# Ledger of designs, part 104: designed miniproteins, single chains, continued (2)

Each design is a single chain, and the fold is of that chain. pLDDT is the mean over its residues in the fold that is shown.

## One batch from the design tools (miniprotein)

Design m7602
Fold by ESMFold2-Fast:
Structure m7602 (fold): chain A 81 residues (1-81)
Amino acid sequence: AIDEAAGGAMAGFVGGDEAYQRVTELGGPGAKAGIDAGRARNEMTGDELGRKAVESGGEENARKAQAAADALGPTGPVAGF
């Protein structure tokens, strides 16, 4: 799960928050679980990706978030690793 504070910042770019959430979900349970697990154990994983997505810049962030989710790929939950 992504923190609402970070989500709010991404939403400031209109599509940042929605694009990021959808991209992580489109990447499958692995990508989403990876970010969620990272957030639960190390908030820097989810928070850092969120902050970088916001700072990268608007619509271009949507592509980078998609690339990040794709890089995570089928990583799966931390329990799987």
Scores: mean pLDDT 47

Design m7603
Fold by ESMFold2-Fast:
Parts: sequence; structure tokens; C-alpha cells
Structure m7603 (fold): chain A 68 residues (1-68)
Amino acid sequence: SEVHSTVTDLLLAKFSLSAEDVEYVVQEALLAVDDLERGFRVTLSNGQRISLAVDIAELEARALVARQ
């Protein structure tokens, strides 16, 4: 998917994470976006989903790096 590919490429470019950690962070970010849509009962555009997933993934990646 466009969202998955965009977030994956960004994390690989910005963070020194393993491929497994990148995949995990991407999946967590996508689930968080889905949870937000359901919780607030809103429908996000593909661009809004990408923007939100990127922001969540970057935050999660920074937290993961800080713990290691």
C-alpha cells in the first residue's frame, strides 16, 4: 500500500533500525491510525492517513532507539 511503502521508506532513511523493527513500527503506526478513525468515527483521506502514520511511526521509532 502507499501508506505502508511511504512510512517504511522514511524510517529506513532516517533511523538505524533493523528491518524487523521497521516492519513492527510500521504495523503499529497503521493500527494506531485505524484505531483513531474508529474511535473518532472519522474517515481520513489517503494523504491524511500517510501524514498521521508517518508522525506516529517517527515518534515510535525515536522511542525505540532511545530504549536501546
Scores: mean pLDDT 82

Design m7604
Fold by ESMFold2-Fast:
Structure m7604 (fold): chain A 93 residues (1-93)
Amino acid sequence: SSVPPKVTIGAEEAADLMKLIGSSSKSRSTAALTALSLLLAIGELTPEAKETLLREAKTLDPEKRAEVLRLLGKALEKQGKTEEAKKLYEEAE
């Protein structure tokens, strides 16, 4: 069978999305969270992007940080990194 095309999420893409998630605009923040969710569902998260998401999440308000950590946790579970995902879910609570 043909290998499906892969989308790779790099550190710069992660940083740009995190800036939008941190926006004071509710519509921009919500759109960026939706975009991150979709990219994490269909894309391959690089280690550099993971580090960027974790670092930038610390600058967000608690509600937005929790949502980002939950999305990242789901992506890590998809990669089989169950213990890392569990830690992010605990941080999100």
Scores: mean pLDDT 79

Design m7605
Fold by ESMFold2-Fast:
Structure m7605 (fold): chain A 76 residues (1-76)
Amino acid sequence: AEQEVIRATAEKALELAREAGDERTAEAARSLLQKADQGEATFDDVDALGVLVAFRLGVEAAERVGRAYKEAKEAA
């Protein structure tokens, strides 16, 4: 459940990073996906990714990542 929510959030961040051409955010999202696949990802990792998305891709992208998090949490 927790790792599935984190995975969905990271997948959305990766999608938006690729659309924006921001390799730094894409690398961070891929790292979080790898941690989630290993069952080691935390909500602190999600918060850090959200801050990075807001800084590098803008507030609208961060809101889209937050929406993916909320939807995944409600489905879990």
Scores: mean pLDDT 84

Design m7606
Fold by ESMFold2-Fast:
Structure m7606 (fold): chain A 66 residues (1-66)
Amino acid sequence: MIDKEELLAEFERYAARYGVSEADRARARALIEASDLKAFPRESLADLSEAAQRALEAAVVRVMTR
């Protein structure tokens, strides 16, 4: 089971490294809070910048490998 708080913390770390805007961070946080963490709607991910998508992917991988 993925802890949403852990995922949010990891996402913020990667978002800072990748230069994700505050607006994209807000959108990604909303997706993490509302979504089943096993699958995000592709259309919802398409609304995020490439940097935000990469930060979210890196955060999910990090949480899953712990």
Scores: mean pLDDT 71

Design m7607
Fold by ESMFold2-Fast:
Structure m7607 (fold): chain A 70 residues (1-70)
Amino acid sequence: SSVDDLKQQVEAVRNELSPSELESLQFDFEDLDSDDVEVQVGARLSIIGVLEDVRIRQTLTEEQRVILER
């Protein structure tokens, strides 16, 4: 399922995640079980956003990371 795919992607990058991102993702995965479709879509987009942030961080040079963090 798409939820299992997201869970596998998060697990693959778990060591790249901050404690705040891990907490947010736990909440988002709970929201994927909601009976409200808008809540489910919002949670999915939030998870994808965190995964995209990790991907961007992995591709940036050290100089670019310093600029974005400040």
Scores: mean pLDDT 80

Design m7608
Fold by ESMFold2-Fast:
Structure m7608 (fold): chain A 71 residues (1-71)
Amino acid sequence: MSNEEIIEKLKELLEKLKKAKDLEEARRIVQSELDKTTDPKLRTILGEILKDMKDLEEAIEAVEKAIKSLE
């Protein structure tokens, strides 16, 4: 998967997280994306986000940071 494709998927994930009601829903959204992904780089990024997310705002910031790191 290209960096641009990973960025696109992370942007879609970011929009879903902004609509999430709580941390549990956010964790389910990230886990679902991880389960659908076979790309090792995207799996690593999603795994790090899932491990480090303490609340919904941190989850959103982690995705935004990942997008910026790939630009």
Scores: mean pLDDT 81

Design m7609
Fold by ESMFold2-Fast:
Structure m7609 (fold): chain A 84 residues (1-84)
Amino acid sequence: MTPRELLLEEARKLLQAYRDRDVGKISVEAFRRRFPLDFRSVVLTLVPTGQEDGEKLLGRFQRVIDANPKASIEELLDLLEKTL
């Protein structure tokens, strides 16, 4: 598995975990604050090449979240998956 493939797998796993556990259970404000921090924690576990790509992906995720201030958690998860 390439560092990029591992990064995408870990990103999908985190998005799915939020979908299964947190949709309807936390506020959208909590999601907007927690998801970027949780994803940064995942990125920090990767090898240096994966970390650089992970930081770029985190930047894209943050832009999607910031561009959609009225979106629900479910809508944000769908948009973030499309960013992959």
Scores: mean pLDDT 84

Design m7610
Fold by ESMFold2-Fast:
Structure m7610 (fold): chain A 95 residues (1-95)
Amino acid sequence: DEELEKLKKAMVKTAVLLYKIEYGEEPSEELLKAIEEVVKKRIEKYPEEILEDAKKLLELAKKGEAFTEFVKYYAEEIGDEELAKKIEEKLKEWE
């Protein structure tokens, strides 16, 4: 279940980033708890599928084929700091 906890953290960080982009501010503590609960319920409903999709996205990023903020956060959570930095640099190039 450690893999699912790391995945949950990456998904929450992604949702928080999307909120900041849309509203220009940090989510409230109440809203953050709601985001965490929604992510938890999604993972509990489709744990194997979500984990496999995350791993596929990670492999595409390693190959230099696809980059997303989610995969950057997921790489950070699993301790692949070099990959996370590479993804961040590539996302800046494609803006």
Scores: mean pLDDT 82

Design m7611
Fold by ESMFold2-Fast:
Structure m7611 (fold): chain A 91 residues (1-91)
Amino acid sequence: VEEALRAASENLVELMKTDPEARELAQKATDAASKGDGIAANRYALELVKLAARKIPDPELRNAVLQLVDEAMRKTEETGRPVSPAEVAAA
């Protein structure tokens, strides 16, 4: 889990430099947060992590991150509060 999240974080740094979709998602997350829409901000942030995870060459690590993101998204919808992949991993 820790290794998978680290790999996604490293890929996210590169995506922010090279991928306009990653920058667009980051901007949308910031805009939603500025408007007080924590649920929308969290959804855009999770889409960013998902995009970074798809660049992980190891399929086991990639699938582990994708599962954490999908679970965080599901719990965010169920609870009406922002849930991070780290919270899912800690449960």
Scores: mean pLDDT 77

Design m7612
Fold by ESMFold2-Fast:
Structure m7612 (fold): chain A 58 residues (1-58)
Amino acid sequence: SMSQKQQQEQQTFDQIQQISDEGSKKANEALKQGDVQKAKEIVQQTQKESTKLLKQSE
């Protein structure tokens, strides 16, 4: 059985995957509208959120 910490780490990784998937969809939508700047902002925000979650799991 996994420890509580191992379970939390797995949940954090699952959340990062969800954030990445949602961010990609939003960025692609911005690109379809020709808004490259908005797409860049979405990618940067997604990376920031993922980094924050990784630090919390340390």
Scores: mean pLDDT 81

Design m7613
Fold by ESMFold2-Fast:
Structure m7613 (fold): chain A 69 residues (1-69)
Amino acid sequence: ALEEIKKLAEEAIELGKKEGVPEDLIERLRKAIEENDVEAIARYVLQIATLTNRTDLAERFGELLKKLE
């Protein structure tokens, strides 16, 4: 579950880089991944999904978070 979340977060980083998301946001997400901070990862992935208009990414992330219950 955590590794799947980290993998999806890395996909969000690559998407953000392609779509011109602010570098500061991408660096914050990278740090959250390195620190295994699931709450921070969720926050930054959802921000990137919103900025890139990728509702599918937000939905996939929500399903992975639910598996951590």
Scores: mean pLDDT 79

Design m7614
Fold by ESMFold2-Fast:
Structure m7614 (fold): chain A 79 residues (1-79)
Amino acid sequence: SMTQQLQEQLERAKELAKEAEKLGNKEAADYARQSAEYYQQAIELIKNGAPIEEIMAKAKEGDEYLKKAEELIKETKEK
């Protein structure tokens, strides 16, 4: 389900925030937290019966911030 997929993305974003903090990368941690916030908003929109366009818009924002966090973490680990 879409809810299950978003919950998995939310958990991944939370894990990346913790990893970024352990690596001392504040920017990556901030992006990961923003990603988590957008996924949480998407899940709340589903619970409230919001239009799919609004849900997808929040999920897309979550995905973009998740990618930014992942790239910064990858860059940090490769140095």
Scores: mean pLDDT 87

Design m7615
Fold by ESMFold2-Fast:
Structure m7615 (fold): chain A 80 residues (1-80)
Amino acid sequence: SDRGLLIQALRSGIASLRKAKTQEETYSTLESLRHFFQWLADQGNPLAEQLKTTIQELLDNKVSIEQAIAALERQLAALE
């Protein structure tokens, strides 16, 4: 059941990144996803903990919009 929430969040994040015009908008989207996955991890979702770590790595590495989209699409494919 919790997998559906992860898929929905990743799809929404990818859609937001595709509309992003700046690196700041990219980081804002990734931070929002990180906070959401942290909240789900706190509810006991182990997949959300792994996704939170992946998003944190994207933020730490200051990835481009293209790299962020590719990473989220890869995570989405692994859940579908």
Scores: mean pLDDT 85

Design m7616
Fold by ESMFold2-Fast:
Order: sequence, then C-alpha cells, then structure tokens
Structure m7616 (fold): chain A 106 residues (1-106)
Amino acid sequence: SEIEKLIEEIVELIAKLFNLSPEEVDRIRERAFEAYKQGLELKDDESVRKKAKDAMEKTLEIAKQGIEQKDLRKVVVALELAAFISAVTGSTELLEEIKKLLKEAG
C-alpha cells in the first residue's frame, strides 16, 4: 500500500540522518509497522478516528522537534504515531509531511 511504502521510505531517511546500524533500522521498522497494524484494527472506531485526526498537528510538531534536536527517540515516537494515525484515517498526508521534513534535514 502507499502508506506502507511511505513508512519504509521514512525509516530509510531516519537511518541515513542518524547513521543507524541495520539492527537499529530493523527495530524502528518493526515498531512502525506494529503501530500501523494496531491502527488498522481500530480504523472502524469513530472515537479513535476523531482522536487520531486531532493528534495530527501535535505528531508533526514532535517529528519537527526530534529532527531539529537530533533526538532519535522523538523521531521514532512521531513515526509510530504517524503510522497509527495514517492506518486509522486512511490518509498519507502526515507521513508525507514527515518525509519532507527528513529530506530537508539531510
């Protein structure tokens, strides 16, 4: 899917920006796809969908702060949240914005 492709591209951009080992990259990939899978299981919950939409701007801010501060943990948390939100909403918008920020930082 387009969301899965974006997650993979973002993981590779994080790996390059933070000079991560293959093992660290695999752990981040696993975390992002687990969050995506959890979001798919909750996609029909209207309350979860509303909260996911409301969290988009805050998630993008966490990603931006993590990139600016070179805080890998913040960037990974933002990716997990974005993967979940994208699964719940069916939207690529948040992942596309995070990808753009990572490209501009590298």
Scores: mean pLDDT 90

Design m7617
Fold by ESMFold2-Fast:
Structure m7617 (fold): chain A 64 residues (1-64)
Amino acid sequence: MDEMVELAMAVYKALVSKDGMSPEEYVEKHREELESLGISESKAMELLNAAMANDLEKVKELIK
């Protein structure tokens, strides 16, 4: 589980920094895809912000 959370954090950081996109822009662009995965817009924003901050515990709570 921890390894999967770390991977998720790395992916979110890479997507945000590589695309030069803000978390808000990323969530807006991928809104329908996130919704199909059961991830709300607010939850996706919290996940991206937590990942950027290296807050592993917050990411764990959000992916429950």
Scores: mean pLDDT 66

Design m7618
Fold by ESMFold2-Fast:
Structure m7618 (fold): chain A 65 residues (1-65)
Amino acid sequence: ALAEARAWAAERVLAAYREGGGEVDMAALRPELVAELQARFGLDEAAAETALGDGVAAAMAELGG
């Protein structure tokens, strides 16, 4: 489901920011996460990009709280 894909993407982005000390190369990470979202949830590229965008927004909200 898209909701599960968004939650997974948010957790992966949060982990990357925490492990990187607040720095993440999203240009390098994004294609890896899109491919993983497609593989794990059966999403096409557009749906995976949407789920990742929503996940990034959720992760940024968590980092700000």
Scores: mean pLDDT 81

Design m7619
Fold by ESMFold2-Fast:
Structure m7619 (fold): chain A 75 residues (1-75)
Amino acid sequence: MELEEFRKEVEEAFKRILNAETEEEAQEINEELVKKLGERVQEYVAAGDVEKAQELLRVLAEVAEKFKEEFEAKL
């Protein structure tokens, strides 16, 4: 459930970045996402839960790959 919630948060953040009217707005959303992701991954790594940390990174990579073409098209 927590992993699924994370996936939804990442997808929503990417959609917000794609729909941003300005480069500054997109940057703010990206920085917020990176900060949240970093904190979550660090918490799992610190707790010794490397498997969960890897799952979070895998979800991020999968979502990023899905939105890569849309980012390139929008530029």
Scores: mean pLDDT 76

Design m7620
Fold by ESMFold2-Fast:
Structure m7620 (fold): chain A 103 residues (1-103)
Amino acid sequence: MEEERERNELITRIIAKIMGLDLSNPEDMEKARELAGIAPASPEGAMKLFGISRKTVERIINLINYVNSHSIEELKNASVGELTKIKGIGRKTAREIKKLLKE
């Protein structure tokens, strides 16, 4: 329960960063949560609703799958190099993920 909540919050924050949203804005964070739920269930729906490319939806789905396949402890211990192995995640995004894992 607790770890699942931490994973869901991490996913939401990473999606917000990918989308260029403001993590301090409740409306932007709500959009990121909605996208986190819709993207794996309906990639086409996510593209239409949020006006994003198929490549961006694929990045989001790959991130969700990676985070959900690892413990919070494993994620905290992952290097920037390991995070760049996630398809669609570059070094800049990987560094931002590492910062979110420390916050």
Scores: mean pLDDT 80

Design m7621
Fold by ESMFold2-Fast:
Formats: structure tokens, C-alpha cells, sequence
Structure m7621 (fold): chain A 85 residues (1-85)
């Protein structure tokens, strides 16, 4: 499903970026973020248009987003600490 696919891909990207940061590979993390930015912007624009047309889709997106954020929170916290080190 479109919403699940987007949330999954975004979560996978954030996990990979966090892993690179935790490993001290900051330049590679920046390069990866820069490379995927245009694709994410295009996908976000398409998803936003669909979300404006469907309340069910908006609810599903919000739920999946919260679940993904909760799953990633410990990893993102560790990445933030690694970046500050």
C-alpha cells in the first residue's frame, strides 16, 4: 500500500543514516541524504495530494508514522549522541 511503502522506505533511510552516524561515517550520511532528497520530495508531494483526498489514508499515515518514530527513537538518540561526540 502506498502509505505503508512510503513510511517503510523513510524508516529504512533513517535507520541507514543513523547507522552511518553511529559509525562516525558523517560524510557518507550527508551524501546519502543529499542523493535521496529529490526522490523523497517527489514521493511526499504525491502522498500529500492523496492524503488531502482521504481521511482513512490520513489516519493510517499518522498511525504508521507514530509507530515508525517509536521504533526508530532509540537509534536516532544514539546517532545524535554519536554526532555530538
Amino acid sequence: MEVEEFVRELAELQRELARLVIEGRFAEAEELARRVQPELEERAKKLKEKLEESEELRERFARLGREAAAELAPLLAEASEAYEA
Scores: mean pLDDT 77

Design m7622
Fold by ESMFold2-Fast:
Structure m7622 (fold): chain A 63 residues (1-63)
Amino acid sequence: SSLEEFKKKLKEQLKLNEKLNARSIAYIEETEDPARAEAFKARIDTGNATYKKMLELELKRAE
């Protein structure tokens, strides 16, 4: 089913985003202090968790 396949792919994309964000943090460390990079990482992680929950709710509503 396309919905199930989409949901699976979406989860994989969220994981890839996490890895890409790690690289962005390394980039920031080159320009900013490491402490700032850690704060940015925490914010990204929180945002990703929220986004995931919202998408899960939408997919559930779509049935």
Scores: mean pLDDT 71

Design m7623
Fold by ESMFold2-Fast:
Structure m7623 (fold): chain A 76 residues (1-76)
Amino acid sequence: SLQELEELVNANVFDERFFELLRKHIDDPRTLPLVALAIEFTTDPEHLQRIRDILLGSKSSPIRQALIELADARLK
């Protein structure tokens, strides 16, 4: 659920359950603020790359493109 995804982001938990929920809900625009927080909170480059890959596989939008660029900036 989106609530579970939000709870995991706020707890700074980026496990397989987080990525399963993110993949399930990524096309829902309500996930986009949670993705922005996850990019901000994650310190693991592998987690950041997984978030980026999920965004790249999702429905294209200007906001999603901005989040991909944000993830890319953090991977540098």
Scores: mean pLDDT 84

Design m7624
Fold by ESMFold2-Fast:
Structure m7624 (fold): chain A 65 residues (1-65)
Amino acid sequence: MEKIEEIEKLYEEYKKKPPSRDVLREFHQKVREILPEEPDEETKKLLRDYTLEMAKRIQAAEAAK
């Protein structure tokens, strides 16, 4: 449970940064440092949802150019 809270806090910090592929990559790297080698299915779903939201923001920013 504590690991999920750390990931949620990390996501709140990263979503405030300008949307970019580098920011998404840094987020994934930080998550890997927090999580055990194999996270549970609930944590994997949360990470996929966060990744999708960040990816949508990146795509929207790129489309605006």
Scores: mean pLDDT 76

Design m7625
Fold by ESMFold2-Fast:
Parts: sequence; C-alpha cells; structure tokens
Structure m7625 (fold): chain A 71 residues (1-71)
Amino acid sequence: MIDVEVVEALALIYASLAKLDIKRGNVEAAKDSIEKMRELLERARALGASPETVQRLEDIIKELEKEVEKA
C-alpha cells in the first residue's frame, strides 16, 4: 500500500511539473498536474495524513490555481 510519505512526495513532484508548465504557458498540462495533486491530497487524507500536511498541500494547490489563471 502507498505510504503517506510517498503520496506527499508525488504531490510535490506534480507541483514542480505544474510550475514548469505554467512558466511555459502550457495551461492544460498545468491543470492536469494540479488535478493529480488533488487526487493525491484525498489519498493522503484517507491514509491519515496530519492536518499540517493536508493544509500545506491545499495551500500549494491554491497557489498553483491562481498562477494558472494568470497564465
């Protein structure tokens, strides 16, 4: 079974990919990565991730969504 640490690591990888795609103007690819982050956030919640981890991931997702609106 996937551990919370692995889910967190994957979410951060997708965050990095989203940032690169936003910088390139590839809004569709950035949105796909953000959606994968949301799926991983729900998985982290299901696995019992700490409230701090959940909040941090939510904050990153919200920041990326705002940047997508500007791109």
Scores: mean pLDDT 82

Design m7626
Fold by ESMFold2-Fast:
Structure m7626 (fold): chain A 98 residues (1-98)
Amino acid sequence: LKELIEKYGENPKTVKLNLLGYGEGLANFLVDNKLYSEEEAKKIDPKKPIKEVLVTYAHPELKEEIRKKLSELEGLVNVTFVYNKELGKYVIVAVEKA
């Protein structure tokens, strides 16, 4: 995990969330945790499953690895975001069982 944080960004933030649900609940959670602005959160499809929404926030190089990991996980997970200066936003670098 530490190597992924150092490679892909800074200011790591790990949040615990339930993979059961849809983008509607996730949007507010991401704003409350200061990961995304209200404007960015409005782009989340409220009807899309949380697993699919999280893939869209993965670092581009890790998108397939995170999609695969999310397909194997259920319930409560720890999701690690880092601020990526080149992309100008927080991106997901790891998902782990809580």
Scores: mean pLDDT 81

Design m7627
Fold by ESMFold2-Fast:
Structure m7627 (fold): chain A 94 residues (1-94)
Amino acid sequence: AALESPLTPEQLKELIEEFRALGEAIDEVPDPEVRRKLGTLLIAARLNVAGGDLEGAIRSLEKMKELSKEADPEVAAKINEHADRAIKILRDAL
């Protein structure tokens, strides 16, 4: 892989775990259109991290939190928890 990462190996490991948890929470969304949009934002966040655009990744996660209001409150809470943890990891790396 030719991509430079601004994240430490431990930060990257924690971020991968949070992205996995976000994917699992998104899969709980029963509305296929809301699920698709949330999934697209998660893909965008992952691609931004891979490209070294941590600010872009944070913006995608913040949009995901806003869109999560369209999901059931229980699922929205899970999405917000893991998105906030991912945002913290990314901000600590800036």
Scores: mean pLDDT 85

Design m7628
Fold by ESMFold2-Fast:
Structure m7628 (fold): chain A 84 residues (1-84)
Amino acid sequence: SEVVELFLEAVELAAQGKVEEAIKLVKEAVEKGSVEELREALLAAAERAEELGKPEAAALFRKASKYTDKEVMEKFAIEALKLL
């Protein structure tokens, strides 16, 4: 899924300190993706954040995945990126 790929690239960019670039990719993924695709992407991002040793970021990605409002999902995803 392109939505999952955009989120995983955003996680890698944020981990490198490129938070603004990461936010742009998350915003693109939210615009293109359905709520169900965003849930899959957020759960994949949470798994990657845990692999990077960032459990607080992973928790926020998982929290975002429980919502159905795309604006709320985006808000928590962006906060998670800032913790990477």
Scores: mean pLDDT 90

Design m7629
Fold by ESMFold2-Fast:
Structure m7629 (fold): chain A 52 residues (1-52)
Amino acid sequence: MERERREKEERLRKEREAVVAYTAAAIRAIGDNSTLEQIREEAERAREEALR
């Protein structure tokens, strides 16, 4: 019960951090005139690190 609630809260927090990291990396790459693929790659990498 409490474990399930804790897991959901932690998951939500990680998802939020992942979205923030993804968005920040994507915006940075866009500013650098990166291609769509490069933007996705940098954003995905940041997301994976945040989900750790």
Scores: mean pLDDT 76

Design m7630
Fold by ESMFold2-Fast:
Formats: C-alpha cells, structure tokens, sequence
Structure m7630 (fold): chain A 70 residues (1-70)
C-alpha cells in the first residue's frame, strides 16, 4: 500500500495499482472535499486520473502527498 499524507497526517492508503482518480476520491472523502479539488503527488509529479502510482515509480510502503485547491 502507498500512504496518502496530508498536512503531516496519514489520511488513507491505496494499492500501487490504484489510479490517480481512485486516490483523489479516497483523499476527498476523508478530508470532506470534492475529489476534483484534490491533488495527489509522488516524487514531485502530480498524478493524472488515469495514471497509476506504480507508473510513477511508487512501491509498497511509499508516501504520496495530498493537496487541496481552494
């Protein structure tokens, strides 16, 4: 699982095969925001909805950063 981190807190976990869209939905639900306003980034690259975390080079136990747009 890849850990989803927001403001220094663990807000969720997703499989490395999860899409960016799936990660955004999980983070949005946890934070109470629309998934369209959520960004997920791994190693400085923001994931697209159709891209998987594994395609960005993520491995089990890695961390992806979550941001929210206002």
Amino acid sequence: MVKLMYDGELIGEVDVSASGGEAKEIAGKKLGVDPKDVGVSYNGVEITDDQTLAELGAEDGDVAGVGVRK
Scores: mean pLDDT 83

Design m7631
Fold by ESMFold2-Fast:
Structure m7631 (fold): chain A 73 residues (1-73)
Amino acid sequence: SAAERVDALLERARAAETVEEARRYVEEAAEVALSVAEEVAKELGISVEELREGIERSREDAIRLAEEIVASR
């Protein structure tokens, strides 16, 4: 499922050796999530716009966290 793909990509991002690698996996996870956002929003009874904004914000937050972790090493 798309949720399993997103989870697997985020696991890869957490295990990444570099910020570049982590960013790549986070971007791929966001792309997968966005590709099914309309279907998921409909199932959850929420706005697709709100879900897309949430996905984008999570992407930005994950990339920022990865940069901070690498900078602190």
Scores: mean pLDDT 77

Design m7632
Fold by ESMFold2-Fast:
Structure m7632 (fold): chain A 74 residues (1-74)
Amino acid sequence: SKEEAIEELLKLLKEKAGLSEEELEQIRRYLETLPDEVLLRMVKSVKEYFEKNPDDEEGIRIVAGIIVQEAREA
């Protein structure tokens, strides 16, 4: 479901990228505004990136930073 996909992505961003609760709440609000198809595609892509590149701390931070900026601009 959309809700489950959002929670799974937020958990990954918290655990892997170290995002704050404030940043996670901003991202939650942003994700809730996206069409279901767009949201599910984004969650899948981010999860696959984190799974494939678990030791790429810089890449993980960059991906998380892009999501934070998108949430702030929304």
Scores: mean pLDDT 82

Design m7633
Fold by ESMFold2-Fast:
Structure m7633 (fold): chain A 63 residues (1-63)
Amino acid sequence: MKMRLTVEFPEDIDLTKVVVAGEVTKLSDHTFEVVIPTDKYSLNKKAIESNGGKIISSEFIDE
């Protein structure tokens, strides 16, 4: 099972260097879509938040 996260950053960041085992898509300035395995959620949440990011939405995706 995977999760789709929508993430917002107040400043410029290369999110591909922050996200672990995830797929990153830029949606707009400072807004990104991140698809990760559910077992990597806690690790990615910590990495995103420690870099100043905010998870504004999350959903589970069936394969």
Scores: mean pLDDT 79

Design m7634
Fold by ESMFold2-Fast:
Structure m7634 (fold): chain A 73 residues (1-73)
Amino acid sequence: STEELLARLEAVAAEIKKLIDEKIAKETDPMRQTILGFLKIAVEVEVDLARRNPALVEETLATLESVLAWLKS
């Protein structure tokens, strides 16, 4: 259901933001900190767009799951 997909999207986004915050805390390069900050904002924007347009939820979830996998690599 859309509700289940939205709940999963929120959980994936929360995990991504947590990992980004952990990476920022350990990062000493100001440019890399800035890029990580932009990625965090991009994740928040994607979630907001999916909340406003339910048709985007499945595609946005797949994209964020790919981002999460990349961050864990």
Scores: mean pLDDT 87

Design m7635
Fold by ESMFold2-Fast:
Structure m7635 (fold): chain A 103 residues (1-103)
Amino acid sequence: LLKNLKTDFEIGLAALEAARQGNDELLRKIAEYAASKGLVRIVVQAAEIAVKNGREDTAVHLVELAAKAGASIEDLKRIYDLAEEKGLTRVAQVAKEAIEKLK
């Protein structure tokens, strides 16, 4: 599947569906592939869905990946706020650290 994704839209759709299904392994693989293609928006969206679904370990990985891929301070602040609302302390900490490194 991953090797056959040809468009940014297909990669984005695959990431969102993996996140909705709770398939953390597939979501991680798709997000890493998206990051390798410079598709920062897809990685940010995957991180937001992981936070909304309470998938803390996966969300930590995706926030770190988004920051490395070039996520903006505004994107990271949205993730931080969402993590705080959900009580995902480790996700909030990682997002805050990423924001501080960009300042």
Scores: mean pLDDT 81

Design m7636
Fold by ESMFold2-Fast:
Structure m7636 (fold): chain A 90 residues (1-90)
Amino acid sequence: SAAQAQAEKWKAELLKKIEEALKAGELTEEEAKELKELAELYTPALTILLEGNYSDEAQRKAAEYIRKQLVEKGIYDEETLRKEIERALS
């Protein structure tokens, strides 16, 4: 589906950001491994956000989960992630 394709693109972009942060010395190898494993778990949540077939509450919870994990780990700045989630939910 289009939603799954977009979720896979988001995952690819996330993995690229993790690799760039690792190369820049902003992440340890252990942190990068953990974040890559978390990216696999985000594919279902991203699919929920992109399909728009779920309740507003479910979409908000998925978005907040992704935001909390990715912002706290420094993969996205809060403003960039907010804009990406708003775009996906639109």
Scores: mean pLDDT 61

Design m7637
Fold by ESMFold2-Fast:
Formats: C-alpha cells, sequence, structure tokens
Structure m7637 (fold): chain A 93 residues (1-93)
C-alpha cells in the first residue's frame, strides 16, 4: 500500500544517509534526512490501517535518526538506525 511505499522510501533514505556518513558527505546526509522526513509525512497521510501507519511512522522516525547521526559523522549509529528503518518498512508491507 501507499504507507508501505513511504516506509520503504524512509528505509532507502536511511541507507543513503549511512553511506554518506561512511564517505564523510554531510550534504548527502542532509539530503537523505530531508527525504526521510518527507517519507514519514507521506506514511502518516497514506497509511491504510493503524498498524501500517504505525510501522511506517517508525520507519520514518528511524530514517530521520539515521540522517541526524550521519550529519554528526556517526556512521555506526547511522547504519544501526538504517537497519531499524528497514525492519519497520518490512512490517508496513
Amino acid sequence: GAGGRSAEAAAESARAAAEAAERGDVSGASGAAVGAIGAAVGAELLGSSPEERRAAEEAGRYGVLAGLAAMDGDAERAREYARKAEEYAERAR
């Protein structure tokens, strides 16, 4: 559903943030964080059930956290948050 697609977008943004952090790309990390915020908003608006919306919201939250960790240069935390975003994106499918 649309919520699942938004959750997947958040997980993709989280992975991009972690990759940007590994190469020291603060601009890439900032872009990924903005993408995760957009995905989180989309999930709230487009989720078809409370369970799908909750899972998508959590994927978006972890995507934003991955972006913030990446901007702080913490590649390890960014990867951990990206993993969490992916887990919740799978639950939103």
Scores: mean pLDDT 75

